# Designs tried in a protein design run: designed miniproteins, single chains, continued (4). Part 33

Each design is a single chain, and the fold is of that chain. pLDDT is the mean over its residues in the fold that is shown.

## One batch from the design tools (miniprotein)

Design m13121
Fold by ESMFold2-Fast:
Structure m13121 (fold): chain A 59 residues (1-59)
Amino acid sequence: SAADFVVELYQATYGTAPDPATVQRALQLAQIDAATSARDLTPEQKLRVLGALQRLQAE
C-alpha cells in the first residue's frame, strides 16, 4: 500500500519506523489515498511523499 511505501521510505531516510500519525499526515500532505497500491505510485507521487516527510521533520 502507499502507507507501506511511506514506512519504507521513512526507515531508509531516518533509520527508524515512523508512528502511524506521521504516516497518515504524510499521505494527506502528499494528497495520496492510503488504499493506493505502492506499485501504482508515480514518480511525482513518490517525490510528494518525500517532500511531506521532510516538512514533517521540520515541524
Scores: mean pLDDT 81

Design m13122
Fold by ESMFold2-Fast:
Structure m13122 (fold): chain A 68 residues (1-68)
Amino acid sequence: MSDQELFDRFGELVQQAVDMLQAGAPPEQVQGVLDEAEALTGQITDPELRAMMQAQVDLLRQELARRS
């Protein structure tokens, strides 16, 4: 899988996590989606892209923690 394919999948997971947070989904389910997104960031070879994606996951984890 290329960085572009990983980024596209990451975008899908981020959108899913945002939608779940807005809908008030159980924290454990949102965490599962964020864990999957974070696993994809570890596969990115571009360090700037990886850092940006990790920052996005960290931001969503902070939002989840605020709601829990």
Scores: mean pLDDT 84

Design m13123
Fold by ESMFold2-Fast:
Structure m13123 (fold): chain A 91 residues (1-91)
Amino acid sequence: ADVARQIGLVLRAIGLLLEIEANPNATEEQLKLAKEAVDLAIELALKKDNLEAAEKALEHLEKALKALKEGNVEAAKEALKKAIEIAKAGL
């Protein structure tokens, strides 16, 4: 069992959510999408053992955080939606 990789992905997901929530310009819609994406990534890692899909979803969460830091609200929203799409496909 790749328990260390599962734990690493969960901690990364939580860390990304905390950074998005700490951004004062993040909208309520973006926060809701980020929470959904993080919950799905954690489910993929812990319940489905689909670590590749979890990692891919987290890559798009990282793109969303980068876009938020750059003030690109549309790119952030699209990256969050893509993270959710990838995560749902991996379930």
Scores: mean pLDDT 85

Design m13124
Fold by ESMFold2-Fast:
Structure m13124 (fold): chain A 80 residues (1-80)
Amino acid sequence: MKEKAEELLEEAERKIKEAEEVLKKNPKASLEAQVALGVAQLSLGVAKLLLKKGDYEGAIEAAEQAIRAAEEAIELAKKS
């Protein structure tokens, strides 16, 4: 479970970086896209905290939420 949590955190970090790049290239990105990126960043922070605490299941859930929010930010930014 720890290995899966670490892999999902790495994926979340990669997706957030991709979302940040997409928003940089789309300066007229909607408020919804910006909020989705913020949610992704917050969820990643929560995932990192839970991983340190040894809550691997919680870390996995938070990392998956971060990935989904980052993907939403990318989609919303491209629609703008």
Scores: mean pLDDT 84

Design m13125
Fold by ESMFold2-Fast:
Structure m13125 (fold): chain A 103 residues (1-103)
Amino acid sequence: GYLRVEGDVPEEVLEAARAGFRAALAAGVEMVDATLVREDGEVALHGAMVRPLAPAVLERLRADEAAGRVILRELAPGLHVVGTAGPEGRAAMERLLAEYEKR
């Protein structure tokens, strides 16, 4: 998977993001597209485009969705967009979807 960083981010925030993406990959989730965004001086990750590599991984994502932790949408077979629960995650998903639909 790939993590893209937009703008200058503090090393501590970047390390936390890298640790999160390494944990996701170890759990069988390939990050296809994800961007750290600086908003009003803060760096946040609200959404990612992912490939679950096994049915158990997709079931775990659906369990997180049912628990209200994430929003999940399938774009293509095996390709999903996941956003954090709430308006920021929803906005990040719509942005990722718009980028994906550019052909």
Scores: mean pLDDT 65

Design m13126
Fold by ESMFold2-Fast:
Structure m13126 (fold): chain A 55 residues (1-55)
Amino acid sequence: SEKKERILEAGRFLLDRAKTDEEYEQALLTVRSIAEKLFSKEEADEIVAELEKYR
């Protein structure tokens, strides 16, 4: 969906700016929080898993 693509793009942008492992984990937590508000728990988990592969 368009909303899923937008959050994946935003997530990749945040992860690209993370310079440390701690910043990376914080970025993932931020994306998870937003995704859980916009999508189901299952879809939010899929979004976070997809972003973890981006590393």
Scores: mean pLDDT 80

Design m13127
Fold by ESMFold2-Fast:
Structure m13127 (fold): chain A 118 residues (1-118)
Amino acid sequence: SLVVTESGGGTVAEGGSLTLTATASGGAIKYVTWILEPPGKGGIVIGGGNTGVASRYEGRFSTSASGNTATLTMSNLQVEDTGVYYAGAAAENDDVVSYTAGALGGTLGQGAQVTVVA
């Protein structure tokens, strides 16, 4: 299984851009899926893998993965994009999905906090 560390969260003004990076140790990334958890709400699938982002994020968000690194590039950020972002990654020939192991040195499952201010 992979250990996934996420970076690049923070506070940004509405209309701004931000890139989140997920770095895996223990192997190369086979696929990655990005999930947004807004405050007080359930998870929303942003997208990933070979299918790209969900239709409502097309043109604003894009995903890439190479070797042990995956990125979510976000543009024209909206207040509704506020929340915790998680990367779920699977290793080559592994059936186990490993989630982001805490942003900026946090504990497992913390994700990257993104706050968009109007």
Scores: mean pLDDT 72

Design m13128
Fold by ESMFold2-Fast:
Structure m13128 (fold): chain A 94 residues (1-94)
Amino acid sequence: MLTSLTGDVYAESVDSEVTATMLSTDPNVGKMIFKAKYPGEEPKEVATFENQSLATASIKMTVDAPVADIIGEVQSKGSPNVTEKILVGRVFVL
């Protein structure tokens, strides 16, 4: 099971960095991927970690939007496809 350890976070402005953390209890984790999704845009990969069950990413807010979603994806060992995904957190720009 993939679990967020982050929730809602607040960014001071565009170009600010926020920290997002997720945990997988799956012993077969091959890859953990963080994506940032802005309204009206496709999710873009911002960080990838291999062979880790706990991952923390520093994510730069590159779009001047009031809200962004941080999406976490897990790819199991031996799988070519994403096996689980969650909403890790939502970023509010103040």
Scores: mean pLDDT 78

Design m13129
Fold by ESMFold2-Fast:
Structure m13129 (fold): chain A 71 residues (1-71)
Amino acid sequence: GGMEGAKYAEYAAAAGLAGDAETAARYGKQSSILGGPETAKYAEAMAAAAKAGDGEKAGQYGSLASHAAFK
């Protein structure tokens, strides 16, 4: 659960930083399903930022989702 959620959050953050909002949103959704409630909250924020074209915020929230998945 948590480890797979963290991996998808890292993939989403990398895609967001690269400016690929579609891939960032897709991996963020997978991270929310696998990582639990705190990871889900940050992954949703990441997907929203990616959809808005804000790669910097998408990367930041992706990092937070990854950290939350390990707690």
Scores: mean pLDDT 69

Design m13130
Fold by ESMFold2-Fast:
Structure m13130 (fold): chain A 67 residues (1-67)
Amino acid sequence: GAAREAGLAAAKAKAQADLDGFIQKAKEAGHQAEGEVKVEGDTVIATGTVDGETYVVRYNAAGELAS
């Protein structure tokens, strides 16, 4: 429904902004950093990699951590 779709869109936007900030700070500190955000069903998945170390965070449609 519209509420679930709006929740997922908001969660994805927040996850992307948080990931972009994390990557920017890592690069400013001299590290190699990259990342992506994807939506799988009702879950938002943010993946960040810094100097070969990978961090994965999952959020549900309510914006709560789902790991």
Scores: mean pLDDT 78

Design m13131
Fold by ESMFold2-Fast:
Structure m13131 (fold): chain A 68 residues (1-68)
Amino acid sequence: MEKIQEAKKEVEELVKKAASEGWSVEETRKRLEELAKKFEEEGLKVEVDVAADSAGRPIATKVEVSEL
């Protein structure tokens, strides 16, 4: 359970950082894909959908973490 919570926290913090630093949705997706691959190697499935808000900032529309 703690591992799933940690993965969710890292995803949320990365999206917040992306919005605050002005990353594009595309750059944010790339960074999240790299993070997901890291957790996949640890036996976790990470699914994240990213969209742009009305100001063009990246937001997470879906964050789901489960065990493989």
Scores: mean pLDDT 80

Design m13132
Fold by ESMFold2-Fast:
Structure m13132 (fold): chain A 92 residues (1-92)
Amino acid sequence: AMEELNRAMIELFNRGLDEILKNGPSERAGAPLTPETERLIERVKELVKEYPENGAIAAVALVLGSNDPRVLEIADEFDKLADEALRKRRAA
């Protein structure tokens, strides 16, 4: 496992959750994820295929941080990618 990658995801969870919660979609602006958070999410997508357990954790963190459908969709993508990768590794 890549320790640097795990550390970056933990940082995303802490910072990203704070930002997502602060900008709840109910307020007015429609809370899209910040560009920083979007970049980290894209990196995590690549990592999920290589390190699926990390991807599952990322999905849970996003779901806990917001009920925004966009956030939930991203979390669902992470979860599905992680689940498929884990299944393949267990079968191999």
Scores: mean pLDDT 63

Design m13133
Fold by ESMFold2-Fast:
Structure m13133 (fold): chain A 65 residues (1-65)
Amino acid sequence: SRENAIAALERALAETTDPGARAALGALLKGVREGMSAEEARRGLATLVEKYPESEALRAALEAI
């Protein structure tokens, strides 16, 4: 759901310190708030997990959506 996607992205953003990952998460969160589907957010997040494969926060967010 949109609410689950927002909650997962907010949690990932709170647990992420890398500036590039934070910027991308912020863009996804803004997108979901402005009408992006949970499926589109999940695809964007999957791309971030591939770029930051050691991030447990990003992996957990992907699994939550």
Scores: mean pLDDT 85

Design m13134
Fold by ESMFold2-Fast:
Structure m13134 (fold): chain A 70 residues (1-70)
Amino acid sequence: KLEQMLQVVEDFLREIGKEDLIPEVREVLDSHKGSPFSVLLQAIANLLVDKGVPNDQVALLLQRLAEVYS
């Protein structure tokens, strides 16, 4: 599941031209291993917003991630 989430995030970041953020997302996922899914989603969302990804694009990514885990 964690690898599937990482793949979804990487594909999304490549689509929007922010692939330079992939290493930081990997670090967030690694630091949150064993955390509840909601905490992991919030950590990813916070990182992307802090790095200037538009809120509407972050919302689309969160929807894709929820489909992988739900």
Scores: mean pLDDT 79

Design m13135
Fold by ESMFold2-Fast:
Structure m13135 (fold): chain A 98 residues (1-98)
Amino acid sequence: SERLEELREEIRRLEEELLRLTPEEDRENVREYLEKARETLERMEADLDAYVQRLVAQDPSLAYLLDLSAEERQILLLEGRARYLRGAIEALRRLKAE
C-alpha cells in the first residue's frame, strides 16, 4: 500500500537524520544498532501473527490487534518504529541545544 511505502521511506529518512545528529565517535555504534533494529523489524514482519499473539498474551488490553488486518498490523508496527526514531532525534536535538 502507499501508506506502507511512505512509512518505509520515512523510517529510512529518520535513520539518516539520526546518524547525521549522532556525534562522530558514536556513529559506528548507532549504525550497528540500526542494522540490528532493521533485522528485528524484518523478523517481526515475517511472522507478525506470532508477534501480535505474544503481545496480547503479555497485555490483554492489546486484544484489539487480533481484529486488525495483516496490512493494518504492519502499518502499526512501522508507525511505532517511526515514532521511536522521531523521539530519539528530538532527544539528541535537545541535548545539543544550549
Scores: mean pLDDT 84

Design m13136
Fold by ESMFold2-Fast:
Structure m13136 (fold): chain A 86 residues (1-86)
Amino acid sequence: MEKLIEENIKAVERDIEYAKEVDPELAERMREELEKAKEAYRKGDYETALRHLMSAHALGLGVAVKKVVDEIEKKKLEAGLPVPAD
């Protein structure tokens, strides 16, 4: 259990760094869940730690969706730029 929680903490920390580049508000929420998970882990409450890590992972899925939306927004902005005609 401990190794699984530690591995998930590291994965969430990595995902937060990525999330900060895409959506800093979601990254902040992920960080809050990670801190709650770390606190529960320090207290030996592995179930609570895992639940908060799951919440952080769910927020990370939201970051992936946000990135797709941002790519669509970039394409909309690009449509306003002059493009050579073929």
Scores: mean pLDDT 75

Design m13137
Fold by ESMFold2-Fast:
Structure m13137 (fold): chain A 68 residues (1-68)
Amino acid sequence: MKFSLDQINKALTLLVIEHPELAEQLSKLGKELKKLGDEHSEEEIREIALKYLDEKTAEKLIEILKSL
């Protein structure tokens, strides 16, 4: 499954609302994904997210993306 930057940005916004303390990490993640391309696979998003987020938060991001 592939996700667009619009879907990714929506998911990141939802995570920031739940976890405002992660705003800086989520901003960096969003910038890296935008730099790499306009569409990303679930596996790619998970791998990049793990650079900035713990495993539980990265899985929450993936769950939000799948719900969009």
Scores: mean pLDDT 85

Design m13138
Fold by ESMFold2-Fast:
Structure m13138 (fold): chain A 76 residues (1-76)
Amino acid sequence: SADQEAAVERFKAGLDAVMQALEAGEISVEEAELVLRIGEQEVRELYNQGKLSEEQAKELREALERGRAKIEELRA
């Protein structure tokens, strides 16, 4: 639905903002990791409740994986 699509876009925008803040030094790696853990749990819960399609859940998992890769890059 349009509401679900809007929710997916808001989630992705929120992750992008967190990663930008992390790269700018405005938040810690520890804070970014917490956001990713919460996001992973939320995606799992919404998918299990039938509130996300398989494609939407995959898209959000891929966004979370990109965030995790950025954290590892910044640690190196």
Scores: mean pLDDT 83

Design m13139
Fold by ESMFold2-Fast:
Structure m13139 (fold): chain A 84 residues (1-84)
Amino acid sequence: SARLEALLREALEVGREALKVGSKAGKNLEALAAGIAGALVAIGAEAEYRFANLSEEEAEEVARRALEEAKELLEKAKELVEKA
């Protein structure tokens, strides 16, 4: 439970960082879209945990995968902002 909550908190933090990266893109629509996608993946993991009848192990796996995907999208967003 504590570990799952920590993973979901980290996912939300990654999502917030993705939104900040996207907002700095200004006129770069691709970088903004990538940042928002990262944030949505992180938020989706929390929503799945709150509204689905998942086992603790299943919820942890969903959160972990969503966090990894959000981190990948965030890195791509950072690269696009730097390249723009």
Scores: mean pLDDT 66

Design m13140
Fold by ESMFold2-Fast:
Order: sequence, then C-alpha cells, then structure tokens
Structure m13140 (fold): chain A 93 residues (1-93)
Amino acid sequence: MEELIKEVEEKLEETKKLLETLEQGIKEGRGEDTEGVQIVLDGLKEAIEVLGGVLDDLKKGKNLDKLEEYRKKVEEAMKIAPGRLKEAAEKLA
C-alpha cells in the first residue's frame, strides 16, 4: 500500500512537471502548432486527474482489495501521456 502510494505520488508529480514545462513553453512562444500541443496538454491533464483520484482513494483506504486494478489504471493513464508527449515534441521542434 505505502509503496503504491509513493509510486503514484511520484508519477503524479512527474506528470505535473511535464504539464508545467509544456505550458511554460507555449507561453514563451515555442511551437507554432498550438492544437497539437493542446492534445498533449489534455492528455497530461487526464493522466493527472486519474492519478490524483487513485492517490486520494488509496490515502483514504478505499478498495484495498483492488490494488491491482489501481495499478492498471495508473499504467493505462501513463500510456496516453507518453504518446501525446512525443507528438508535441515533434510539433515544438
């Protein structure tokens, strides 16, 4: 439990940092395809929402018998962000 909470917290913080970095890059005028970058921002926000929900449930001691389902949700959310991040990196280059 505590190990999973820590892993989710680390992934959530990492995803938030990626979101902040991309938002800052947009504000600095990097990247001409704002729509492509927005797709990645939306993906990161979705991942943050899922990770935050899982973290909140785990900290409240909910569904302790379904830890594997939470791990799968985390993995699935993290798969969305990397794909869209690669697309944004190509747009910002």
Scores: mean pLDDT 71

Design m13141
Fold by ESMFold2-Fast:
Parts: structure tokens; C-alpha cells; sequence
Structure m13141 (fold): chain A 75 residues (1-75)
């Protein structure tokens, strides 16, 4: 669907931004897995509220990985 393509584009943009920031390949792979799980769930719902909640949870999970990377980088 058109909405799924928009979410796939958001995934691509975020992965590109994290690569530009120098995030390790292992962390990039973990972020990609989270997005793949979310995209699979988004394909099973047409409810805009459920889609918004799934995206919010995904962004929170991704933010945690980024924060952990920043903490490790300072050690």
C-alpha cells in the first residue's frame, strides 16, 4: 500500500542518517531488524491509530539503541 512505502522510505532515511553519524554496522543491523518487525506489523493493520502507536514504539526502541551507542562511544 502507499502508506507502507512511506514507512519503508522513513526506515531508509533513518538508516542512512545513522550511517552518516558513524554508528557501527551491528547497531545499524539491529535498527533494521526493529524496522522490519514494525513493517510486518503495519502490513497487518489499516487502523491509523494502531499505525501511529507502532511507529512511536519503533522510534522509542531505535532511540534506545542510539543512546546506548553514544554512551559506549564516550567510554
Amino acid sequence: SPDIKRFEALKKKQLEEFKKLGMPEKDIEEVEKIWDETLAQLKRTSDPLQQAVLLAVTLARVSEIYLEYEIKKRK
Scores: mean pLDDT 83

Design m13142
Fold by ESMFold2-Fast:
Structure m13142 (fold): chain A 97 residues (1-97)
Amino acid sequence: SAMEEELKKQKEAARLVLEDEKVQEEMLEFLTKVQGLPKEVAEKRLEAYKEVAKYIELAYDYLLYKKDKKKAEEYFEKAKEIAKKAHEWLLKEEAER
């Protein structure tokens, strides 16, 4: 279905963040040059994005291929919690400058 193809694209996007060095370099350049973050902060944020992407990819694997909606939901919630903690940490680091 069209919905299944869209979910597959979202899974692939997460895989690229986690595994594709060129995508990671483009994200780091965006964080430093467009967002104006210091390199050390941008690198920490990229690592947080990779952790989020890891759980998003797992969530879609369970949703699309293992057909376990409950397990997929648990991984999506894990990704959300990691993203929230990473955002809170970044705000604290910015305030201390």
Scores: mean pLDDT 80

Design m13143
Fold by ESMFold2-Fast:
Structure m13143 (fold): chain A 100 residues (1-100)
Amino acid sequence: AKEALELIEEAIRLAERAIEAARQNDEESTRELLREVAELLAKVGELVKDDLELEIKVTMALITVSVLLNADTFDPEETIKMLERVIKELEEVKEEIEKK
């Protein structure tokens, strides 16, 4: 629980930094931060695998980040929009973990 919570909080912080890099049209920094977010979300997914609802939410966030990372063209507006959604999903996961 505590380890998953700490990793989610770090993923949210890195996603917020990725949004700021995307606002500056900094593709290199945005992609580096997205890679770090994906790595953290993969670790969270393993930690929450016994909770199907949390695992699904974390996996969907990871898929969204992976799609952004593997996009042939960097779209900062779409990246910001998708990351704001990812942050919202991760805040919901955080709240569910804190209730347990």
Scores: mean pLDDT 86

Design m13144
Fold by ESMFold2-Fast:
Parts: sequence; structure tokens; C-alpha cells
Structure m13144 (fold): chain A 119 residues (1-119)
Amino acid sequence: SEEEERWKKEFLEEALKHTQELIKIVDEYARTGDKKLLDEAIKKAREFLQWAEEKRQEAIENGYEDVAKLAEDLARFYREVIELLEYAKKQDVNTRMFTARLVRDALLEKQKELEEKLK
């Protein structure tokens, strides 16, 4: 429906905004090594995961199958980001910084994917 198409666009626009916010925090952490930024990135990623899971449930309840799949894929991605950042917290500085750069690169790829879906 036209409502489903509108909902899909709004979901993708908000997903892009959340992903861009995570890129900014993780990129700053990768440059500075400030542990407070790593904790902030994990906190924001958990918030965005909850948002994606809530959007998935709303999409299922409304029968918006395409949006539900997009939300499921995004939730899976944010869980992986959280797991990698939590892993990074337990590592030495070199491994932690390397892992943060891998997360940044994964976030940049997700940004490109979301931008392509908005075309």
C-alpha cells in the first residue's frame, strides 16, 4: 500500500540517521582512544537495537513484511556492533583500536546499503 511505502521510507531515513550517529561516535573513538566514547557507542547501539526490534514488531502487526525484514536485518547488524564493541572493551589498546576501526568500516558499509535502499 501507499502507507506501507511511506512507512518503509520513514524507517530507512531513521535507520540512516541512527547509523550516522554511531559512525560519528566510533570514528571519534578510533581517533582519540577515549574510553567514554566507546561506552557511549555501546549505549547508543543498544538504544538503536531496541528501536529496530520495536519497529519490527510494529511492522509485523501491520502486515508490512518488507519493513519487518529490513528491521530484522538492522537489529541483527546492531547486535553484531554491540558484541564487537563489548569485545573491544576487554582487549589491549592495539586490539581495541583495531576492532573499533573494523566496526567503523562495517557502519560505513551499512550507511551505503541504507542510502541505496532510499533511491
Scores: mean pLDDT 90

Design m13145
Fold by ESMFold2-Fast:
Structure m13145 (fold): chain A 86 residues (1-86)
Amino acid sequence: MTEYQVTVHLEPSTSREQAERARRAASEAPGAIVSTDFLGSTVPSLLESPGGYVIVSFFESEEGAREGVRAVSREAPVRSVQITPL
């Protein structure tokens, strides 16, 4: 089965609190792969980059990946999206 990586770049003006709400929305999307390790690292993950926050999530289907993008966009302004089959 093909898994899908979804990378969402948020607008640089997005606050950390807004970015975390968007990451949580992605984790609640249908077919989202969700995990937390011993160090508190979560998937979907929230990364800080020079261009603003980035949310990386994984889905078991392309339809799920598209729903994940929609969930993020409801919580935070999205700059760009990349969906990559794995």
Scores: mean pLDDT 77

Design m13146
Fold by ESMFold2-Fast:
Structure m13146 (fold): chain A 65 residues (1-65)
Amino acid sequence: GTYVLTEEGKSLLESFGISVTTNSLTKDELVKMLSDFLQKDYGGTKADAESVIEQLKLLGLIEEV
């Protein structure tokens, strides 16, 4: 699937230090971005990244197209 970031979602990710240069991402691109962030600073996994994606969807910060 493809995800579109809302302005609020983009701002939130940038506040975490995640640089977002596009308004749309594939699931694999978003998982990779979050996994790289979580693994570098927190030792997170792909499953943790997928859980974050589901929370962002529930909060309306990203939309699946």
Scores: mean pLDDT 73

Design m13147
Fold by ESMFold2-Fast:
Structure m13147 (fold): chain A 70 residues (1-70)
Amino acid sequence: MPHDSAVTLRGLADRVRDEGDRLRARADELYRLSDATGDPGLRAEGDELDRRAVELYNLSDTLYGMADST
């Protein structure tokens, strides 16, 4: 049924968004460590995690859209 499918898609979207939030939080921590230590490698790792978080947010938005458009 559409309602069951929508609930499943929203649940998946929530998990994907949560993962994006975790990656972004980790990126923020790496940026702080880079600033504190002067290590540019930590900043580069943070940039990669932030980019991946954006990809996950886009995927989450797509899944929410699929759940909402019947």
Scores: mean pLDDT 81

Design m13148
Fold by ESMFold2-Fast:
Structure m13148 (fold): chain A 79 residues (1-79)
Amino acid sequence: GPIQARLDRVKEELRRKFLSNPQLQAALGKLTKLAQIDQQAAQKQLANLPADIAKEYQELLALAEEVERLEREAAAAGL
């Protein structure tokens, strides 16, 4: 249905955005590994990301939130 079509489009946009930025991928990979050994150090490094990488990360978070909203709508409509 229309909600599922929107969900598929937003998921594809999120995937493309992540895959189009190797610097963001490297930064997130490093932060994920650091968070497993030192959560406070990971939070500090996240706060000190270069402005361009921080902006791209915030845009990915916004798309991820939209996916979660659409998934809740799809669940409500699909049940």
Scores: mean pLDDT 78

Design m13149
Fold by ESMFold2-Fast:
Structure m13149 (fold): chain A 68 residues (1-68)
Amino acid sequence: SALEEQLKRQEEFREKIEEIAKKYGVSAEELENALVRLVIEGRFHPQNEEEVLEKAEEIAKELAKKKA
C-alpha cells in the first residue's frame, strides 16, 4: 500500500542519515535536529530526498569540524 511504501521510504531515509552521521563521527540525532532547524528557520526548502541527503552531509562535515 502507499502507506507501507511511505513508511519504508522513511526508514530507508533514516538509515541514510545514520550512515552519513557515522561517516563523519557525529550523532544522527544531532544531525537530524540541525536539518529540522534549517527547515523551520526557512533556510532550507528541499524539493527531493537527494537535496536533503546532500545538505545532511554538508551539516555533518560542519558538526565534525566543531567536535575536532
Scores: mean pLDDT 79

Design m13150
Fold by ESMFold2-Fast:
Structure m13150 (fold): chain A 65 residues (1-65)
Amino acid sequence: APAEGARGGGPMHEDEETVKKAVARFGVKTYEVLSREEILERIRALMRRHGVPQAEIDAILAAER
């Protein structure tokens, strides 16, 4: 039975939380067959679908280099 009310969070927090969730899911299966490059690609796609600006994604990836 779906039902939700108010939701807390900000643009910065939501972006980081989304990334952490994606990393947690794919991180657990990193040893499967996915390479680092594949994982990053999927994370990027997920963030894009969530509506995260490309500038933010680039900033996060730039930190990794």
Scores: mean pLDDT 60

Design m13151
Fold by ESMFold2-Fast:
Structure m13151 (fold): chain A 68 residues (1-68)
Amino acid sequence: MAEEVIERMEEALRRGASKEELLELLIEGSMVIIEIAVKKTIGEATEEDLELAERLAEVENRLAALIA
């Protein structure tokens, strides 16, 4: 799921998606980051989960820069 969101975000960046589409992807990405943060808090997050959260945050920052 997280990997699919990252892929969709990178595709949107590559194709110059609308601000509306970028905002929707930012919301989806933020929800995934929250899910991973909850897993981390209860001690169930894997190293892969944490790596995906970092990659997702980087892509989110790129999307946010285009919306701002």
Scores: mean pLDDT 81

Design m13152
Fold by ESMFold2-Fast:
Structure m13152 (fold): chain A 62 residues (1-62)
Amino acid sequence: SLAELRYTVAGVARRDLAAADLSPEARARLEALIEQIEKATSVEELQALAREMGRLFREAGL
């Protein structure tokens, strides 16, 4: 279900973020994306937010 996908994606992202050594600004931006993922109302929106988050993690060297 969408709720299970949100829970899984947000949970994995929060664990990765907790282990990451990031600037306060980068951390705040990633935390804001996790909150948007938790509020996503469609699979399309969730996938777009997950892709953006993955891109930011890769750019941060994670």
Scores: mean pLDDT 81

Design m13153
Fold by ESMFold2-Fast:
Structure m13153 (fold): chain A 73 residues (1-73)
Amino acid sequence: MRVERLRELGEKAIEAHEKGDYEKAAEYLNRMLEEMGLQPEPLEETKALLEEASVEELRQGVEAAVAMEEKKE
């Protein structure tokens, strides 16, 4: 169930990034961090990172996060 939630949030982040909505993408990435039990990053810093990142880089980051949670079982 945690993996499914991370995948859903990751898909929403990728969709927002594809639309150029970096603020919403940053919000979804912070939601993923919270689901993983990690501290959320400041939205402005995450947004700036996403403005410089490609959709493919974001997709790879999401897949890496999902894979890490799958290994925890």
Scores: mean pLDDT 77

Design m13154
Fold by ESMFold2-Fast:
Structure m13154 (fold): chain A 68 residues (1-68)
Amino acid sequence: SAEDEIEALLSQLPPGMRVVLRWALEELRRIKDPEKLRAAAEDFAKTLPPEARAIWERIVEILLRELE
């Protein structure tokens, strides 16, 4: 499932970063417009270190797939 895939990606991050990305993920899930979700996700990605950004980008792809 999408939830299992997202949890597997989050498990690669340190506990503190996992909490931050889970919070951001819940905020993105409130956005139902794909363009607005992408823009919000890109703005958040700018605040992340490269390792977390790569994982975040994969999570965003999953969320966009769910909206299609």
Scores: mean pLDDT 84

Design m13155
Fold by ESMFold2-Fast:
Structure m13155 (fold): chain A 97 residues (1-97)
Amino acid sequence: MIEIELEAPEQIKPGEEAEIKDKATNKGDEKGELKLFIAPKDNPENEKFLKKGIIEPNSEKTIIAKIKPKEGEEYLIKGIGKDGKGNETEAEKEIKA
């Protein structure tokens, strides 16, 4: 099983870069996959892939993505973890610009 913790600023100044961190822990004996996405809150169908990574067995990994939000928009950050046994975990966090 993969555990995910998302870290991001609650509010970001428009036109400035912000870091999104996906902290994942793999408690399983097999490699897992991590994927990080962003979507506009008013248009979740416009989900954009940001970054992916592999997490080793019985380990922790942080993947970092940078975003530059536009003024007046709210975003949903999604972290997805898939372990070597096909179990999926999702975490979500909101950001305002």
Scores: mean pLDDT 80

